# Designed miniproteins, single chains, continued (2), part 40

Each design is a single chain, and the fold is of that chain. pLDDT is the mean over its residues in the fold that is shown.

## One batch from the design tools (miniprotein)

Design m5456
Fold by ESMFold2-Fast:
Structure m5456 (fold): chain A 62 residues (1-62)
Amino acid sequence: LVGETVEAVKDVSTSHPRFLSLKKGEKVEVLREVDDHLVEVRSLETGREGIVGKSVLRKVEP
């Protein structure tokens, strides 16, 4: 996961300052694993960083 480009499988909205809102299909880079369920990512579209659930991400395959 760390260093991989992954994609949001659905829209995710959050008001929490540590979490990142994503749109379905938004590509992000995984920066680190936080725990078994959460990763810190950087959006490749907006440059924003934050925590998201691993369950809303998938590997990008052409």
Scores: mean pLDDT 78

Design m5457
Fold by ESMFold2-Fast:
Structure m5457 (fold): chain A 86 residues (1-86)
Amino acid sequence: MKEKAEEVLKELRERLEKETDPATKAVLEEAIREVERILEDPSVEVQIGAILRILGLALDAELAGDEKAEAAAREALEKLLEIMKL
């Protein structure tokens, strides 16, 4: 878990550094915060909370018609699910 979470955190930080869209940056910043929370507290409750918060961001972006932010949130959700499988 920790090793995969650190890998995901590095990937998200590198992506945030290269991102120019403010809405997509906000999604990436929240995804980074959720991975950091899991690294600090790997409890099931924290992991489920992270999934629900990122899923909420994906749905909000979809409702707003922001395809780039929605794609970023869905990719972050997939990465969170990969952390939980290890």
Scores: mean pLDDT 82

Design m5458
Fold by ESMFold2-Fast:
Order: C-alpha cells, then sequence, then structure tokens
Structure m5458 (fold): chain A 77 residues (1-77)
C-alpha cells in the first residue's frame, strides 16, 4: 500500500502540472515496487511533460517513447 500511496500522490501532482513533485513521488513508489509497469509508465509520462515544459524536446521524445513501450508491455501482460 505504501507504493500505491506514492503513486496516487504522483498522479495528483501530475494533474496539477507539478511534474517535479510527481516524478519524485513515482520514483519513491518504484523504490518500493520496482517492477510495477503502471508506475513506470506514469513516471516516464511525467518526465516527458517536464521536459516538454522545459523545451527539451529530445529528452521529452525519449521519455514518451519509453512510456509507450511500457504501455505496450502492460497490454500484453
Amino acid sequence: LKAIAYKNLGNVYSQLGRYDEAISAYKKALEINPNDLEIQQEYYAALARKYTAENREDLAQEARLKALEIKEKLKEK
């Protein structure tokens, strides 16, 4: 449940556009449950939005691709 609490916190921060806090929360969730593909996907999605806001489009694109790859694995599993 500790991992779920951090994941929910990350989701709230992400919805508020507070991507640094969202990333920090998702990272803590992944420290507890590192194989959670849903948390991994949300982590990379938040990274992509952060990099987009910073005009770092190459890094944003890389993060988006990682999020999509994880999403595809989540569908298969």
Scores: mean pLDDT 82

Design m5459
Fold by ESMFold2-Fast:
Structure m5459 (fold): chain A 59 residues (1-59)
Amino acid sequence: EKEKKAVELLKDPNKTFEEIGKELGISPREVHRLVLEEKLKDENGNPITPGRLVELQKK
């Protein structure tokens, strides 16, 4: 699934949406849409950037 691949790439704080889109063969705008559609937010309610997804893995 492209969504699973996008989440894995978003764990890398050095990856931009442009680079993630290139890896998945979709536009950076589509990557952004996937993040928003999944309602990925950090514990402070901010939109999840690539670096923030790593923090969400902590328990």
Scores: mean pLDDT 61

Design m5460
Fold by ESMFold2-Fast:
Order: sequence, then C-alpha cells, then structure tokens
Structure m5460 (fold): chain A 65 residues (1-65)
Amino acid sequence: MLSEEERELIRSVLPEESKRLGLSEEELLERLEREALRVRRAFRYERVEEGHVRLAVTILELSLQ
C-alpha cells in the first residue's frame, strides 16, 4: 500500500490532471495509484517519487487515446 507521503504526491496533481484528462478526481486517484505503483516497481524504487507520478499521468493519457 502507498504511504501517506506517496498519497500526498499523487493528490497534488489530481486537480489539474483530472480536469485536463476529463476524469473525476476519484477515478484519476484510483488509476494513478495503480499506475504509479507499477512504474515504481518497474524501476525498482522503494518509494513513489514525483517523476513516477508524472510518468504514470503520461501513460494514462496515452492509454485513454
């Protein structure tokens, strides 16, 4: 499960990115949590960092097309 610090990172992008992608903040939160964890695991990091969240947003945007 994500830590409080990792969840704060994800929450920080929700208002802007949910509006841009046409998703609710709740929908985007669910998808970003899953995608950020996948990205973190793929790069073998112990924690989700800002770069992982940004990459997760990019992957989700591409997957919506």
Scores: mean pLDDT 79

Design m5461
Fold by ESMFold2-Fast:
Structure m5461 (fold): chain A 55 residues (1-55)
Amino acid sequence: SEELKKQLERVKKIIETLEKNIADARARGDDETVAFYEETLKHLKELQKKLEEKL
């Protein structure tokens, strides 16, 4: 599905942005923000896997 491909691309871009935000938060010692974003990243990676399985 073209729609699923577009959703997958969107999710991948969000993951990339979030990984950069996690790196920045780690650099400044913001452990609470790191923990929150890592939990969000886990859910997004699970969503990516599910979308890839549907393609």
Scores: mean pLDDT 86

Design m5462
Fold by ESMFold2-Fast:
Structure m5462 (fold): chain A 105 residues (1-105)
Amino acid sequence: AATTEHINALIAEIEELLRAKGFSDAEIDRVLAAIQAAVAHLETLIADPEELLAAVERLADAIKAAAEKPGATADDILDALVAVLRELFPDDETMLAALDRIRAA
């Protein structure tokens, strides 16, 4: 579907950015696993494809901004991801319970 293709393109752009910034393969894999876990969880909460895409775009923008900072670490990127999820779903107990798992994925 067009939404799935767009989400996959955003994830690919993040991978390319992290590689260009000199992140290790292990750090890139960790960040991508966390993004994929976050997207999978968002898909359980958001039924509307346009709303899902907007949430993923906001997540991608925050990750890109964190990665562009001088001396950025994988933990800085994961902190940015978690912060956006908390902002999008501050009252969702399932999301809050999943944050540690998403960050560890």
Scores: mean pLDDT 79

Design m5463
Fold by ESMFold2-Fast:
Structure m5463 (fold): chain A 64 residues (1-64)
Amino acid sequence: SVDERAEELIKKAKEYAKNGVTKEQLDELDREATRLYLEGAPQEKLDEISKLLKKAAEKSGLTV
């Protein structure tokens, strides 16, 4: 389901926020988050994903 995929993406984003991320991985997560938005994922989960992606990018010295 969309909700399950959003939870999966949150878990992945949390791992990247802790351990760092490559630009390719960051771009892939951003594309998947956009897909979830288009499929009607809950806004609260989309906001969490966005915050975690920003944190992961900052941890890795990447611009979001």
Scores: mean pLDDT 82

Design m5464
Fold by ESMFold2-Fast:
Structure m5464 (fold): chain A 60 residues (1-60)
Amino acid sequence: TRDRLLDEGDRLIKEGERHEKEGDNKRASEDYRRASRLYREAGLPNRSDILQKKSDELEK
């Protein structure tokens, strides 16, 4: 369901924030990319785009 996708996306955002705080930009990027995909599938393209941008910036 949409709620399940959002729950999983929220968990990945929290993991991404944790990894980012720890300086693990690669894992944070992966977490945000996965969250972006889930938010897009949930019908929230704007939030998906924000998470994708966050992921891209951490990958560099």
Scores: mean pLDDT 85

Design m5465
Fold by ESMFold2-Fast:
Structure m5465 (fold): chain A 80 residues (1-80)
Amino acid sequence: DEVKKLKEEAEKKKKEAEKKLEEAKKLAKEAEELQKLGEEKGEEYKKKAKELGEKAQELLAEANELEAEAIELEEKVKAL
């Protein structure tokens, strides 16, 4: 059943996208906290904030790609 396979793949990609989006949000929040701490404690905390912020942006980009792929699969299901 082609429809079932496409639906399962779309759901899998959606779950991966949601997981990466939540990880990105968590890292972005941690980066903000470290950035504030860096204003008091100095450069080491600012570097950690930058690293976490960059990782958060990378995860957000991956989540967006997976969501786009899931939408494409959902459109294929509608065509069937």
Scores: mean pLDDT 83

Design m5466
Fold by ESMFold2-Fast:
Structure m5466 (fold): chain A 72 residues (1-72)
Amino acid sequence: PSKEEIEKEISAALLRMATAVALLANRENPEVVERIRELGERYLREIEAAETAEEAEEIMKRGIKELKEIAE
């Protein structure tokens, strides 16, 4: 794989980890869990659709920020 492909995969992996942590932390609240799951899936698709590694990183950062806002 290219360096750009690897960097996109790293962005996706970081978002997956953040999503998993948020799901585990909020497992007792089904409404919050559903919102986190849907948000994580949407941002992962956007990362996969990104044309550049830089775009993927910005999408990942936005996704992690929104996950933190939901989890509070």
Scores: mean pLDDT 83

Design m5467
Fold by ESMFold2-Fast:
Structure m5467 (fold): chain A 93 residues (1-93)
Amino acid sequence: MVEELLKEMEASTDVEEILELAEKAVELARKESPEKRLEVAIGLLEVAGKHPEIMPYLAPLALELAEGESSENIARVIGAIIRAIGEQVDKEL
């Protein structure tokens, strides 16, 4: 189940393992409802916020899952990306 994959990603400290789980979660999410795809997109961005090195990979995947959604839902995904990037920049400075 996609939620279990997101939890495994959050628990992992290995970037390569997180990327593998993310690709699997995206593949499963593409077959789910729009609501579930948005949930997965936000979950991917939460993981990326903790692992900034994978953000360039996960951000495009999250936006792809949000494609075709309402403006409000797309804005939510974009807001999550901005928040994750902004938080990491602040901590690295």
Scores: mean pLDDT 73

Design m5468
Fold by ESMFold2-Fast:
Formats: structure tokens, sequence, C-alpha cells
Structure m5468 (fold): chain A 105 residues (1-105)
């Protein structure tokens, strides 16, 4: 199973936040991070734990291996307000985490 923490987070513009995902078994580096806003399709930000998708802002970074993974978002902007999902791509079908809802004040 995948567990994301926290389930919700409130931060201020300009701050840095870290979202964590823990898997119940070793997934190697097969974790992707998605950003989803209401009414929009999920946007892929990071794949293979730490590889940023071309065109994604360098403020987004992924790290981790094995069972613990993190998404760090630096210098927060109001447009970063969204739900962020960790996805285990090591198995078919992919397993989605419950998401972390980020609110910017």
Amino acid sequence: SLTQSPTSLTAKEGETVTLTQTASEDVNNKISWFKQKPGEPPELLIYNASTRVEGVDSRFSGSGSGTTFSLTISNLKKEDEATYFAVDTSKVPPTWGQGTKLTIV
C-alpha cells in the first residue's frame, strides 16, 4: 500500500514544503508524482522518483528510493495550490496514493 503524509498542508507563498510517500514494500525508484487541480487532468511532474518532466519548474524536486519518497516544492506560488499524488508504477495497474491537498495562504 501507499501512504502519503500529510493528507493536507497549509503553507505561505515563498515557503518550501516536503510531501512524503511510504510504500509497504520496496518499489525501487518506480514512484511518479502528479499535480491535480479540480476540473483538470493530472499533470505528471516527476517520474522514476527524481527525474523532472521537461518543462516542469525546477522548484519541484523528487527524492528517495526503496520504500520512502519525497516531493519538495520550493518558493511556493499561489498556482501550486493543488492535490499532489504519489503513484507506484512498479505494478500493473499503477497504485495511486490518497493525495496531499496543498493550500497556499
Scores: mean pLDDT 85

Design m5469
Fold by ESMFold2-Fast:
Structure m5469 (fold): chain A 70 residues (1-70)
Amino acid sequence: KFTPEQLRTIFENADKDGDGVVSEEELRKHLHENGLNFSEEEVRELIRAADLDGDGVVDWAELEAMLARL
């Protein structure tokens, strides 16, 4: 289990454009770069659980809310 601080750092690194959102591909890449062994399906499940709008992108608030429920 990773900490909220670790996830925040990964999110900030994935959000290179500074728009406050990340895609599934960006999140998957940065999770792997930080040594977290998530499968492609597990990352997709995280995105779908956090992506309340169904647009394929998530903001930090959505990810944080999802983690608080795990």
Scores: mean pLDDT 67

Design m5470
Fold by ESMFold2-Fast:
Structure m5470 (fold): chain A 64 residues (1-64)
Amino acid sequence: EVDEEFLKRLQERLGLSPEAAENVVLSLKDFGYTTKEEKDKALDSIEKVVANGRALVAELRAQA
């Protein structure tokens, strides 16, 4: 069962394509995150990781 509301939040908050959002949902299932509460906490953690990754890429691009 795919939570379309969760997919929409992934697309809106992370700027992901629908395909990328589906891949994140599949990864969360592999990590055992199945409830809405677990998915919301995982999304907050993913947002932080993505933000840190974007900042790192920006810094590397500034050096290149």
Scores: mean pLDDT 69

Design m5471
Fold by ESMFold2-Fast:
Structure m5471 (fold): chain A 67 residues (1-67)
Amino acid sequence: SREELEEFIKKIEEKIKEIEEEIKKLREEAEKNPEKRKELELEIQLLEGMKALLLGMKSWAEKLLEK
C-alpha cells in the first residue's frame, strides 16, 4: 500500500541519518588517532557504500509512490 511505502521511505531516511552521524564520529576519531586512520577510512568507505544503497532504495520507493 501507499502507507507502507511512505513508512519504508521514512525508515530509510532515519537509517541514512544514523549512518551520516556514524561517519562523522569516525572522521573525528581519525583526526584524533592518525595510527588508526587506515582502519577507520575503510569503515567509513563501507558506511558510504551502505548509504549509497539506501539512497538507491529510497529513489526506487519514491518512484513507486508516483503511481
Scores: mean pLDDT 86

Design m5472
Fold by ESMFold2-Fast:
Structure m5472 (fold): chain A 55 residues (1-55)
Amino acid sequence: EEIDKAVEEAKKRYEKSLELAKKQGFPEDLIEILKKVHEFNLQRLKAELEARKKA
């Protein structure tokens, strides 16, 4: 399904971003916050794509 593929690709981009942030020496607390923000963004993306598909 196109929605699942888009969400999976976004998840991979977020994972790469988190790895880069860790490599750059970001504090662990900030990494944890970014991880939660990315999870929230993935949920929003899925909801928006589902809404557009229904519309």
Scores: mean pLDDT 79

Design m5473
Fold by ESMFold2-Fast:
Structure m5473 (fold): chain A 71 residues (1-71)
Amino acid sequence: AEEEARKGGEAYRAGDYRTAGEHYRRAGLLFEQQGDHTTAALAYLEAAKAYEKAGDLEAAREMRERSLQLS
């Protein structure tokens, strides 16, 4: 979970927004499986931000909706 979030941050800083979104999405799923709904929601929001910068507005919307369901 934390490793995926770290990779997401690294990809985001490198400007690889699609890869960043994928890693943050995986981090969210792993935190959710661990029962850490708060951290999962934050990871999904980072994924949404990354997907939006990548131009993938549908993936960004999906990630925001998933984050809200965990709040």
Scores: mean pLDDT 85

Design m5474
Fold by ESMFold2-Fast:
Structure m5474 (fold): chain A 111 residues (1-111)
Amino acid sequence: MTPEEELARLDAVAAARGMRLVSEKETNGARIREYEGEREDAAGVRERMRFVLVLTPEGKLRGVWDVEREGSLVPPRGATAFGSSPEEADELARRIQERGPDAVIEELKAE
């Protein structure tokens, strides 16, 4: 699968979850895309979703899907990491566990 095909697939996934592209930029040859979405369930719990994708100059895809919940007794955030390989996804997941999703998202956006 090409990086462009993967980006198109992830765009479709974001759209299917009610997310929209809010930012697109290129920095140091990396293409960075940010998506946002918001929903409210029947119990009045609001979920804010943020999805950040980075296509590196080498053609590697990395990203973080972050979900923040308001009005719930469950943990207010959940984050999922993905990459062009299982090893890259596992590395991002470890960084999220060690530093939190905000720090990792900002690192991705700084590329």
Scores: mean pLDDT 71

Design m5475
Fold by ESMFold2-Fast:
Structure m5475 (fold): chain A 70 residues (1-70)
Amino acid sequence: MSKSEILAQAGLEEGLPQEVVDKLKELAEKVGVSEAATIMLEEHEGDPEMRRKIARATHRAMQQIAESLK
């Protein structure tokens, strides 16, 4: 499973809308997980609940990626 796929799955588990998950996955494929998360957090600056879900999904994905590097 790619890093972008791990991030997409984490986004779905945190309850992000499909459209947000799809965009986050596309950005992660182009710029990486951390930069994709930063861009999406900036786009949702006025939505604290959405930002929280994006941040939680990113944290979960990064933890899973780190675990796979053992």
Scores: mean pLDDT 82

Design m5476
Fold by ESMFold2-Fast:
Formats: sequence, C-alpha cells, structure tokens
Structure m5476 (fold): chain A 56 residues (1-56)
Amino acid sequence: KMSDEEAVAKAEEAIVRGLVDNQPEEALKKIEEALKDITDPKVREGILRGKETLAA
C-alpha cells in the first residue's frame, strides 16, 4: 500500500518512462498499481489521461 503522494509520483514516473523508453505495457502496469492507492478523483483523471496517451 502506498500513500496518495507516493502513488501519484509512481504513476507520473511510469507515464514518463512509458513515453521516453517506449515501453507502454510496463508503464500501464505501474499506473494500474498506483491507481489502486489514489482516491482523489481529480488526480485519478489526470493519471487516466496519461494512461490513454500510452495506450494509443
């Protein structure tokens, strides 16, 4: 279990790594793990938008 702040940081890092390293599947897995610990709907929407960019 991660704090909200830690989960957000992990999700952001995964999005950046997915884009930079061209490893979207690895990044998506990390984002999904982080989303389990994020309860703020605004933050979740931001992370989900980043996830959509990687999935495209």
Scores: mean pLDDT 71

Design m5477
Fold by ESMFold2-Fast:
Structure m5477 (fold): chain A 101 residues (1-101)
Amino acid sequence: DPAKREAIRERLRSASDLSDETIDYLVDLALDGSDKNISKIALITSIIELAKQGKDDLALKNADLLVELGISPEALLALADEVEESSPEVAEYLREKAEKS
């Protein structure tokens, strides 16, 4: 449903500083609504928040869980861009995982 997709996208843009690429990925996961996709949303948001708090070890553990659940290389690169300023180490790890997938 394009109208539902755009409504969620607009709300995320107004409520967060996330990139359009990250927002689009989160919208895709939310519209599917599966338990697996809800877990991916929780892990993505936790990685971003933990990186912003300087909790790199916890962000990396959540990144490993996200990779185990399955995530596209494009989404990993978008997530790396979100955390690069807060945690360059986490961003580098996510880019390495994207290259190996």
Scores: mean pLDDT 80

Design m5478
Fold by ESMFold2-Fast:
Structure m5478 (fold): chain A 92 residues (1-92)
Amino acid sequence: GSNAASGLIDAMRAAKAEGGTASVQVSGDTVTLTIKNAGQKARDAVQDAAKRAESDGATAKVQEDGDTVTLTVSGLDASALTAVALDGIGLS
């Protein structure tokens, strides 16, 4: 399924809804989502995104540093990578 992509998109939207900023970087089969000024909804959405990525067979890692939350997901297929990249640049 596309659980990883939908989770990452939900996390980006939660961050924006709380007045934070979300940026996405794609490198190979790995997506790094960085959220600044992360509120509780963004943090909860990142945890859900990590769980959804793991259900797709990907590896997810969450790092928190003050108001910055970083989610790294590895082992994504090309369709999931494309969906996340398009949302990250505002095209989805």
Scores: mean pLDDT 78

Design m5479
Fold by ESMFold2-Fast:
Structure m5479 (fold): chain A 82 residues (1-82)
Amino acid sequence: SALAARVAELRARQAQMAREGLDPAELKEHVEEMAEMLKETRVAQLEAATGRPASAEEVEAINREIEEAKEKTLEEIEKEEE
């Protein structure tokens, strides 16, 4: 559910930028930057909700979720380039 929502958001951003005539390489760079921002946002939200620093396991779980969404989006961009 949450992963599917993030993938949909990344795809919507990618589609918007493509409509503006952006280079596929620039789209990939933007996807990478969005993934890093989402990781920071998710960690900050967890820390705000718990009132404590996120554990290494919690950070790893968040990073894994976002990395999977990023890799899937980048694979779709790569297939569209070929």
Scores: mean pLDDT 74

Design m5480
Fold by ESMFold2-Fast:
Structure m5480 (fold): chain A 65 residues (1-65)
Amino acid sequence: SDVAVAIAEREAREAIESGDVELIRETARALQKAADTFAAQGDLAAAERLRSIAEEVERAGRELE
């Protein structure tokens, strides 16, 4: 799960740095799905971190209008 969170943080940063609104939106959706999957598996710590990253990506996407 630490590896998954690290990958998510890198993907989030790359999406935000790209300025591509569609990529940012797609990345946020993927992270929300990953969070739901980890929560269903009982990895609540990974789920919580992934949700936080998804929220940051969504926020950054709004700022990059």
Scores: mean pLDDT 83

Design m5481
Fold by ESMFold2-Fast:
Structure m5481 (fold): chain A 66 residues (1-66)
Amino acid sequence: MVVRVTFTGSVTHAIGTVLRLIGRPDVEVEPIDENTYRVTWTGSEEEAEALVRELRAEPYVEVEEL
């Protein structure tokens, strides 16, 4: 699964979320700009869906499936 993640809040909130994602072995994170990241999951579909749900539940986070 590939998604675009946009942070509408502070840079500090964005950094915290990105650091949590970078720590995962089946996740690749590519910065597009200061507040926008391309996130690719190479692991299980179930784990990818769970992570997308977690991201969509975060305040000031927008997720678009690519």
Scores: mean pLDDT 73

Design m5482
Fold by ESMFold2-Fast:
Structure m5482 (fold): chain A 69 residues (1-69)
Amino acid sequence: MKTYTFKVYGLTSQEAADRVAEAIKAAFPDAEVTVNLEDQTATITVPEEVSPEDILAVMTAAGFPAELA
């Protein structure tokens, strides 16, 4: 397992946090997602085969542009 932290733009509500978590888990069922609304960050744990670029693509497709923190 690998853990990545992303700055997620538009992560300003619990509803936005839930949408990010649902999008990530839909793409990567074994993923663990922790959201910090104060810092607008998401910490995502995925299998080693999943790249940060794969996670960024999923978040962007869900309407949340992000960058690796």
Scores: mean pLDDT 83

Design m5483
Fold by ESMFold2-Fast:
Structure m5483 (fold): chain A 65 residues (1-65)
Amino acid sequence: MSAEEVVEQTKLALQTDDDEEVIAALEEGIARGQRVVAESTDPVVRRVAEAWLARYREALALLKA
């Protein structure tokens, strides 16, 4: 999934065109994902969370460009 697709899916999920709301949602997602990586002892769960964190960070960078 591309950074642009993550942005589009977040806009659809929130039913908003406001980039500020999308940024806030992505930042919350990143914070939650970082907690999962820090607290999880399962390497599979950590790998999945790290993959989602990478996608969210790319999407956030795209919106701040």
Scores: mean pLDDT 80

Design m5484
Fold by ESMFold2-Fast:
Structure m5484 (fold): chain A 87 residues (1-87)
Amino acid sequence: MPSKEELLEIMELIDEAAELVFTDREKAIELLEKAAEKARELGLEDLAELLEKAVEALKKENFEELKKLLEEIGRKLAELLEEIEKK
């Protein structure tokens, strides 16, 4: 399991990206790509795949798919954080 600190870093990147989706799309893409890279480094393959799909949805301006992916990402992050706290 990743540390709580490492998971919070990924969460911060995603939160910043979500705020920038409609105002600075290029920066939002960069932040999501960075989050995906960190997730892969931590062995969180499912999370990394969802983040990569979110990047592609944002590049295609498919905001409906992006919203669904961000909701699923948030759910997985919450589950991971809960598991770390139960340790």
Scores: mean pLDDT 83

Design m5485
Fold by ESMFold2-Fast:
Order: structure tokens, then sequence, then C-alpha cells
Structure m5485 (fold): chain A 77 residues (1-77)
């Protein structure tokens, strides 16, 4: 079973893939936002399955959301 750190790294990599797709015009900004929201919910569920505490889940989700916000600014200029 993957570790907490492995799940977080997979989520970060998936977000980077979404960013590249948006940069290449393969998805819209709106699709990027929707898919990033789906990814944040996926992260929450996966961390619950590996036995993370509520505090650990909220910290990890906040970290991924911060990265998403930074990437969204790059797409929007």
Amino acid sequence: KPSFETVLRLAEGALETLYELAKQGKITIEEFKQRADDLLEWLRKELEEVGATPDQIEEAVARLRKKYEELLKEIEK
C-alpha cells in the first residue's frame, strides 16, 4: 500500500500533468479548475484510506491547493 508521502507526490504529479495539458491548450482553464477540484477530493479519499488523521488530510489538501493556485496564476498569466 502507498505511504502518505507517496499519495501526496502522486497528487502533485497529477496536478503538474493537468497544468501541462492546460498550457498546451488541450484542456480549458475551466476544465483545469474542475479537474484540480476532482484531484483534491481524490487526495482526501486516498489519504483517508491510508489512515491519515483529519489534521494530516487538511494540511495535505491545503498544500496541494496552494500549488494549484500558483499554477493557475501561471496559466492566467
Scores: mean pLDDT 84

Design m5486
Fold by ESMFold2-Fast:
Structure m5486 (fold): chain A 70 residues (1-70)
Amino acid sequence: GEEELKKKLEEVKKLAEEAKTASVEEKKKLFDKVREIIAEAEELYREGKITEEQYKEFIEEVQKLVDEVE
């Protein structure tokens, strides 16, 4: 549920931080991991384990982190 979503956001933050100093090839791999985490969060929402508001806030934070690296 919510605790899993918080851990997923922490994972994305770590991946975004790594991406700041990564090569183009490494960044692609890190972004693939971010997409996997997003898919896992979508599954939590589909299963009713998190609210629509929690999912939207998660996606907004992830987009913000990705934009800072791009």
Scores: mean pLDDT 83

Design m5487
Fold by ESMFold2-Fast:
Structure m5487 (fold): chain A 66 residues (1-66)
Amino acid sequence: SEEIEKYEKELEKDPKNLEAWINLALEYVREKKYDEAIKTLEKALEIDPDNELIKTLLQYMKEQLS
């Protein structure tokens, strides 16, 4: 996906760009790649460990695989 490549390139330049991590995860969700979305959100949580929105999204994504 061009959108996935775009966000990956943005993250190579600025790996602390939390918005790009979240947008990348949401793009994986659009493609029903829930495992990739989970890994991406876990990376976002490494940037901001106390972010309740990312924690909530991660819980939601894990439930999709159950």
Scores: mean pLDDT 83

Design m5488
Fold by ESMFold2-Fast:
Structure m5488 (fold): chain A 89 residues (1-89)
Amino acid sequence: MKAELDIEADKTGIIVLANDPERADRMAAEMAAQLAAGKPVVVLIETEPDAEAKVNFKLTKPGAKLGVGIDLRGFKEVKGIKFRVEDAR
């Protein structure tokens, strides 16, 4: 499986993509802890052994903090998902 994700954020928050609600809840909790530790952008990606994922990040407003969790296990194909997050200069 191959997936490309563009993640764009102008707000502080947490975005989680998973096919299992229990896994989504665990990822969100871990990301909330990392954001509380002062990390502005956090990414957790879990894939099948033969899966490839490309993720592009753009943070559009200064001071925004975004946690992103992506669990691609159990997806046969990921298509049409676009989020864009890049570091603000």
Scores: mean pLDDT 64

Design m5489
Fold by ESMFold2-Fast:
Structure m5489 (fold): chain A 99 residues (1-99)
Amino acid sequence: DLERLAEELVERLTARINALLASPDEADRERARRLYEEVTRPAAIAGELLAAGKATEEEAIRLFGRELVEVAERLLKEGLISEEEAELLREVGRLLEEL
């Protein structure tokens, strides 16, 4: 279930980012940039800690999950994702925290 939900999440967010980037509206392209930055930040932080030897693989995965939940709240408040996409982010984050 986690793998399927993660694949669905990546597919939905990639489609949203690509649609915004294809828009002739500069405001939509700015939304795409912000969405991309927020969504990729948790993985970048977890990866940096793992590479620096400051976290175990399990700790990095749990941190990644926690950060995804927080990102869902921020993106929803900014109107950058739908409630359905926010719930998907929270569910993936929760499952990662339970590993």
Scores: mean pLDDT 85

Design m5490
Fold by ESMFold2-Fast:
Structure m5490 (fold): chain A 80 residues (1-80)
Amino acid sequence: QIADFKKAFSVFDKDGDGTITTKELRIVFGMKDDASDAELVSALRSFGMDDEQAQAALDGVDFPTFLKMMVHDMKEHPAD
């Protein structure tokens, strides 16, 4: 559901700027807050992003990118 993803995005977009920071992405993936950018890139690639998309996500993830990640995750790991 797009509305559920938008609500989740808003929880992480604390500043309301339309992007999720790398620190917030680490929380989404259950990583330590001191996890390296390389570890985050690897996690993003596991959600169906290529290396270029994962690297771009280090500058922040917008809602369309977040939605693509969540849709890919739901396809591989259906939510109960």
Scores: mean pLDDT 70

Design m5491
Fold by ESMFold2-Fast:
Structure m5491 (fold): chain A 88 residues (1-88)
Amino acid sequence: HMDDRRRQSIQNSVQAAISWLRQQGVSQDVIDQVQQRLDQMMQDGTLTPRDIAVLIGQALVRDGRYDDAQSLFDTMGMSPQVQQDIRR
């Protein structure tokens, strides 16, 4: 029961996230995997802003950008314990 305004807002956030990953020089294969997962979660109606941030962090780790992933999680105000839980 997602209204068109919420769906559009989430779509805009997804496009911004994908654009940001390209700007950071993340590999296209990793970006494609993030896009596929985000699209699946959007179709299921389960996608949240936290999911977008977690998938970006995972993409950075997979591209070997560990410091950038840590910086993202720190910017989100996530404690080391919460970061470990998300990575599970």
Scores: mean pLDDT 69

Design m5492
Fold by ESMFold2-Fast:
Structure m5492 (fold): chain A 88 residues (1-88)
Amino acid sequence: AAAEAERAGEEGVKAGVEGVRAGAEGNAEEARELAERAEELARRAEAAAEKARASGDKEAAARAEMAAGAAALAAGMARWMARKAEER
């Protein structure tokens, strides 16, 4: 669960960062696709974090929650930039 959340979170952060870049470059289509990918990965990380919390391992749960939070933030930033690119 924690390892799954960390893996999904790491991939989500990467997709989110790439989405922010695409949006900043004005590529609305690429930014949208990357934002959607980051959002999906953030959801997977959060689901894995919920399983880690249910396991009773507080350290694993904390790591999983941090990974899920980072992915959610990255996804939000990517979506914001995708919307900005569409406004151009």
Scores: mean pLDDT 84

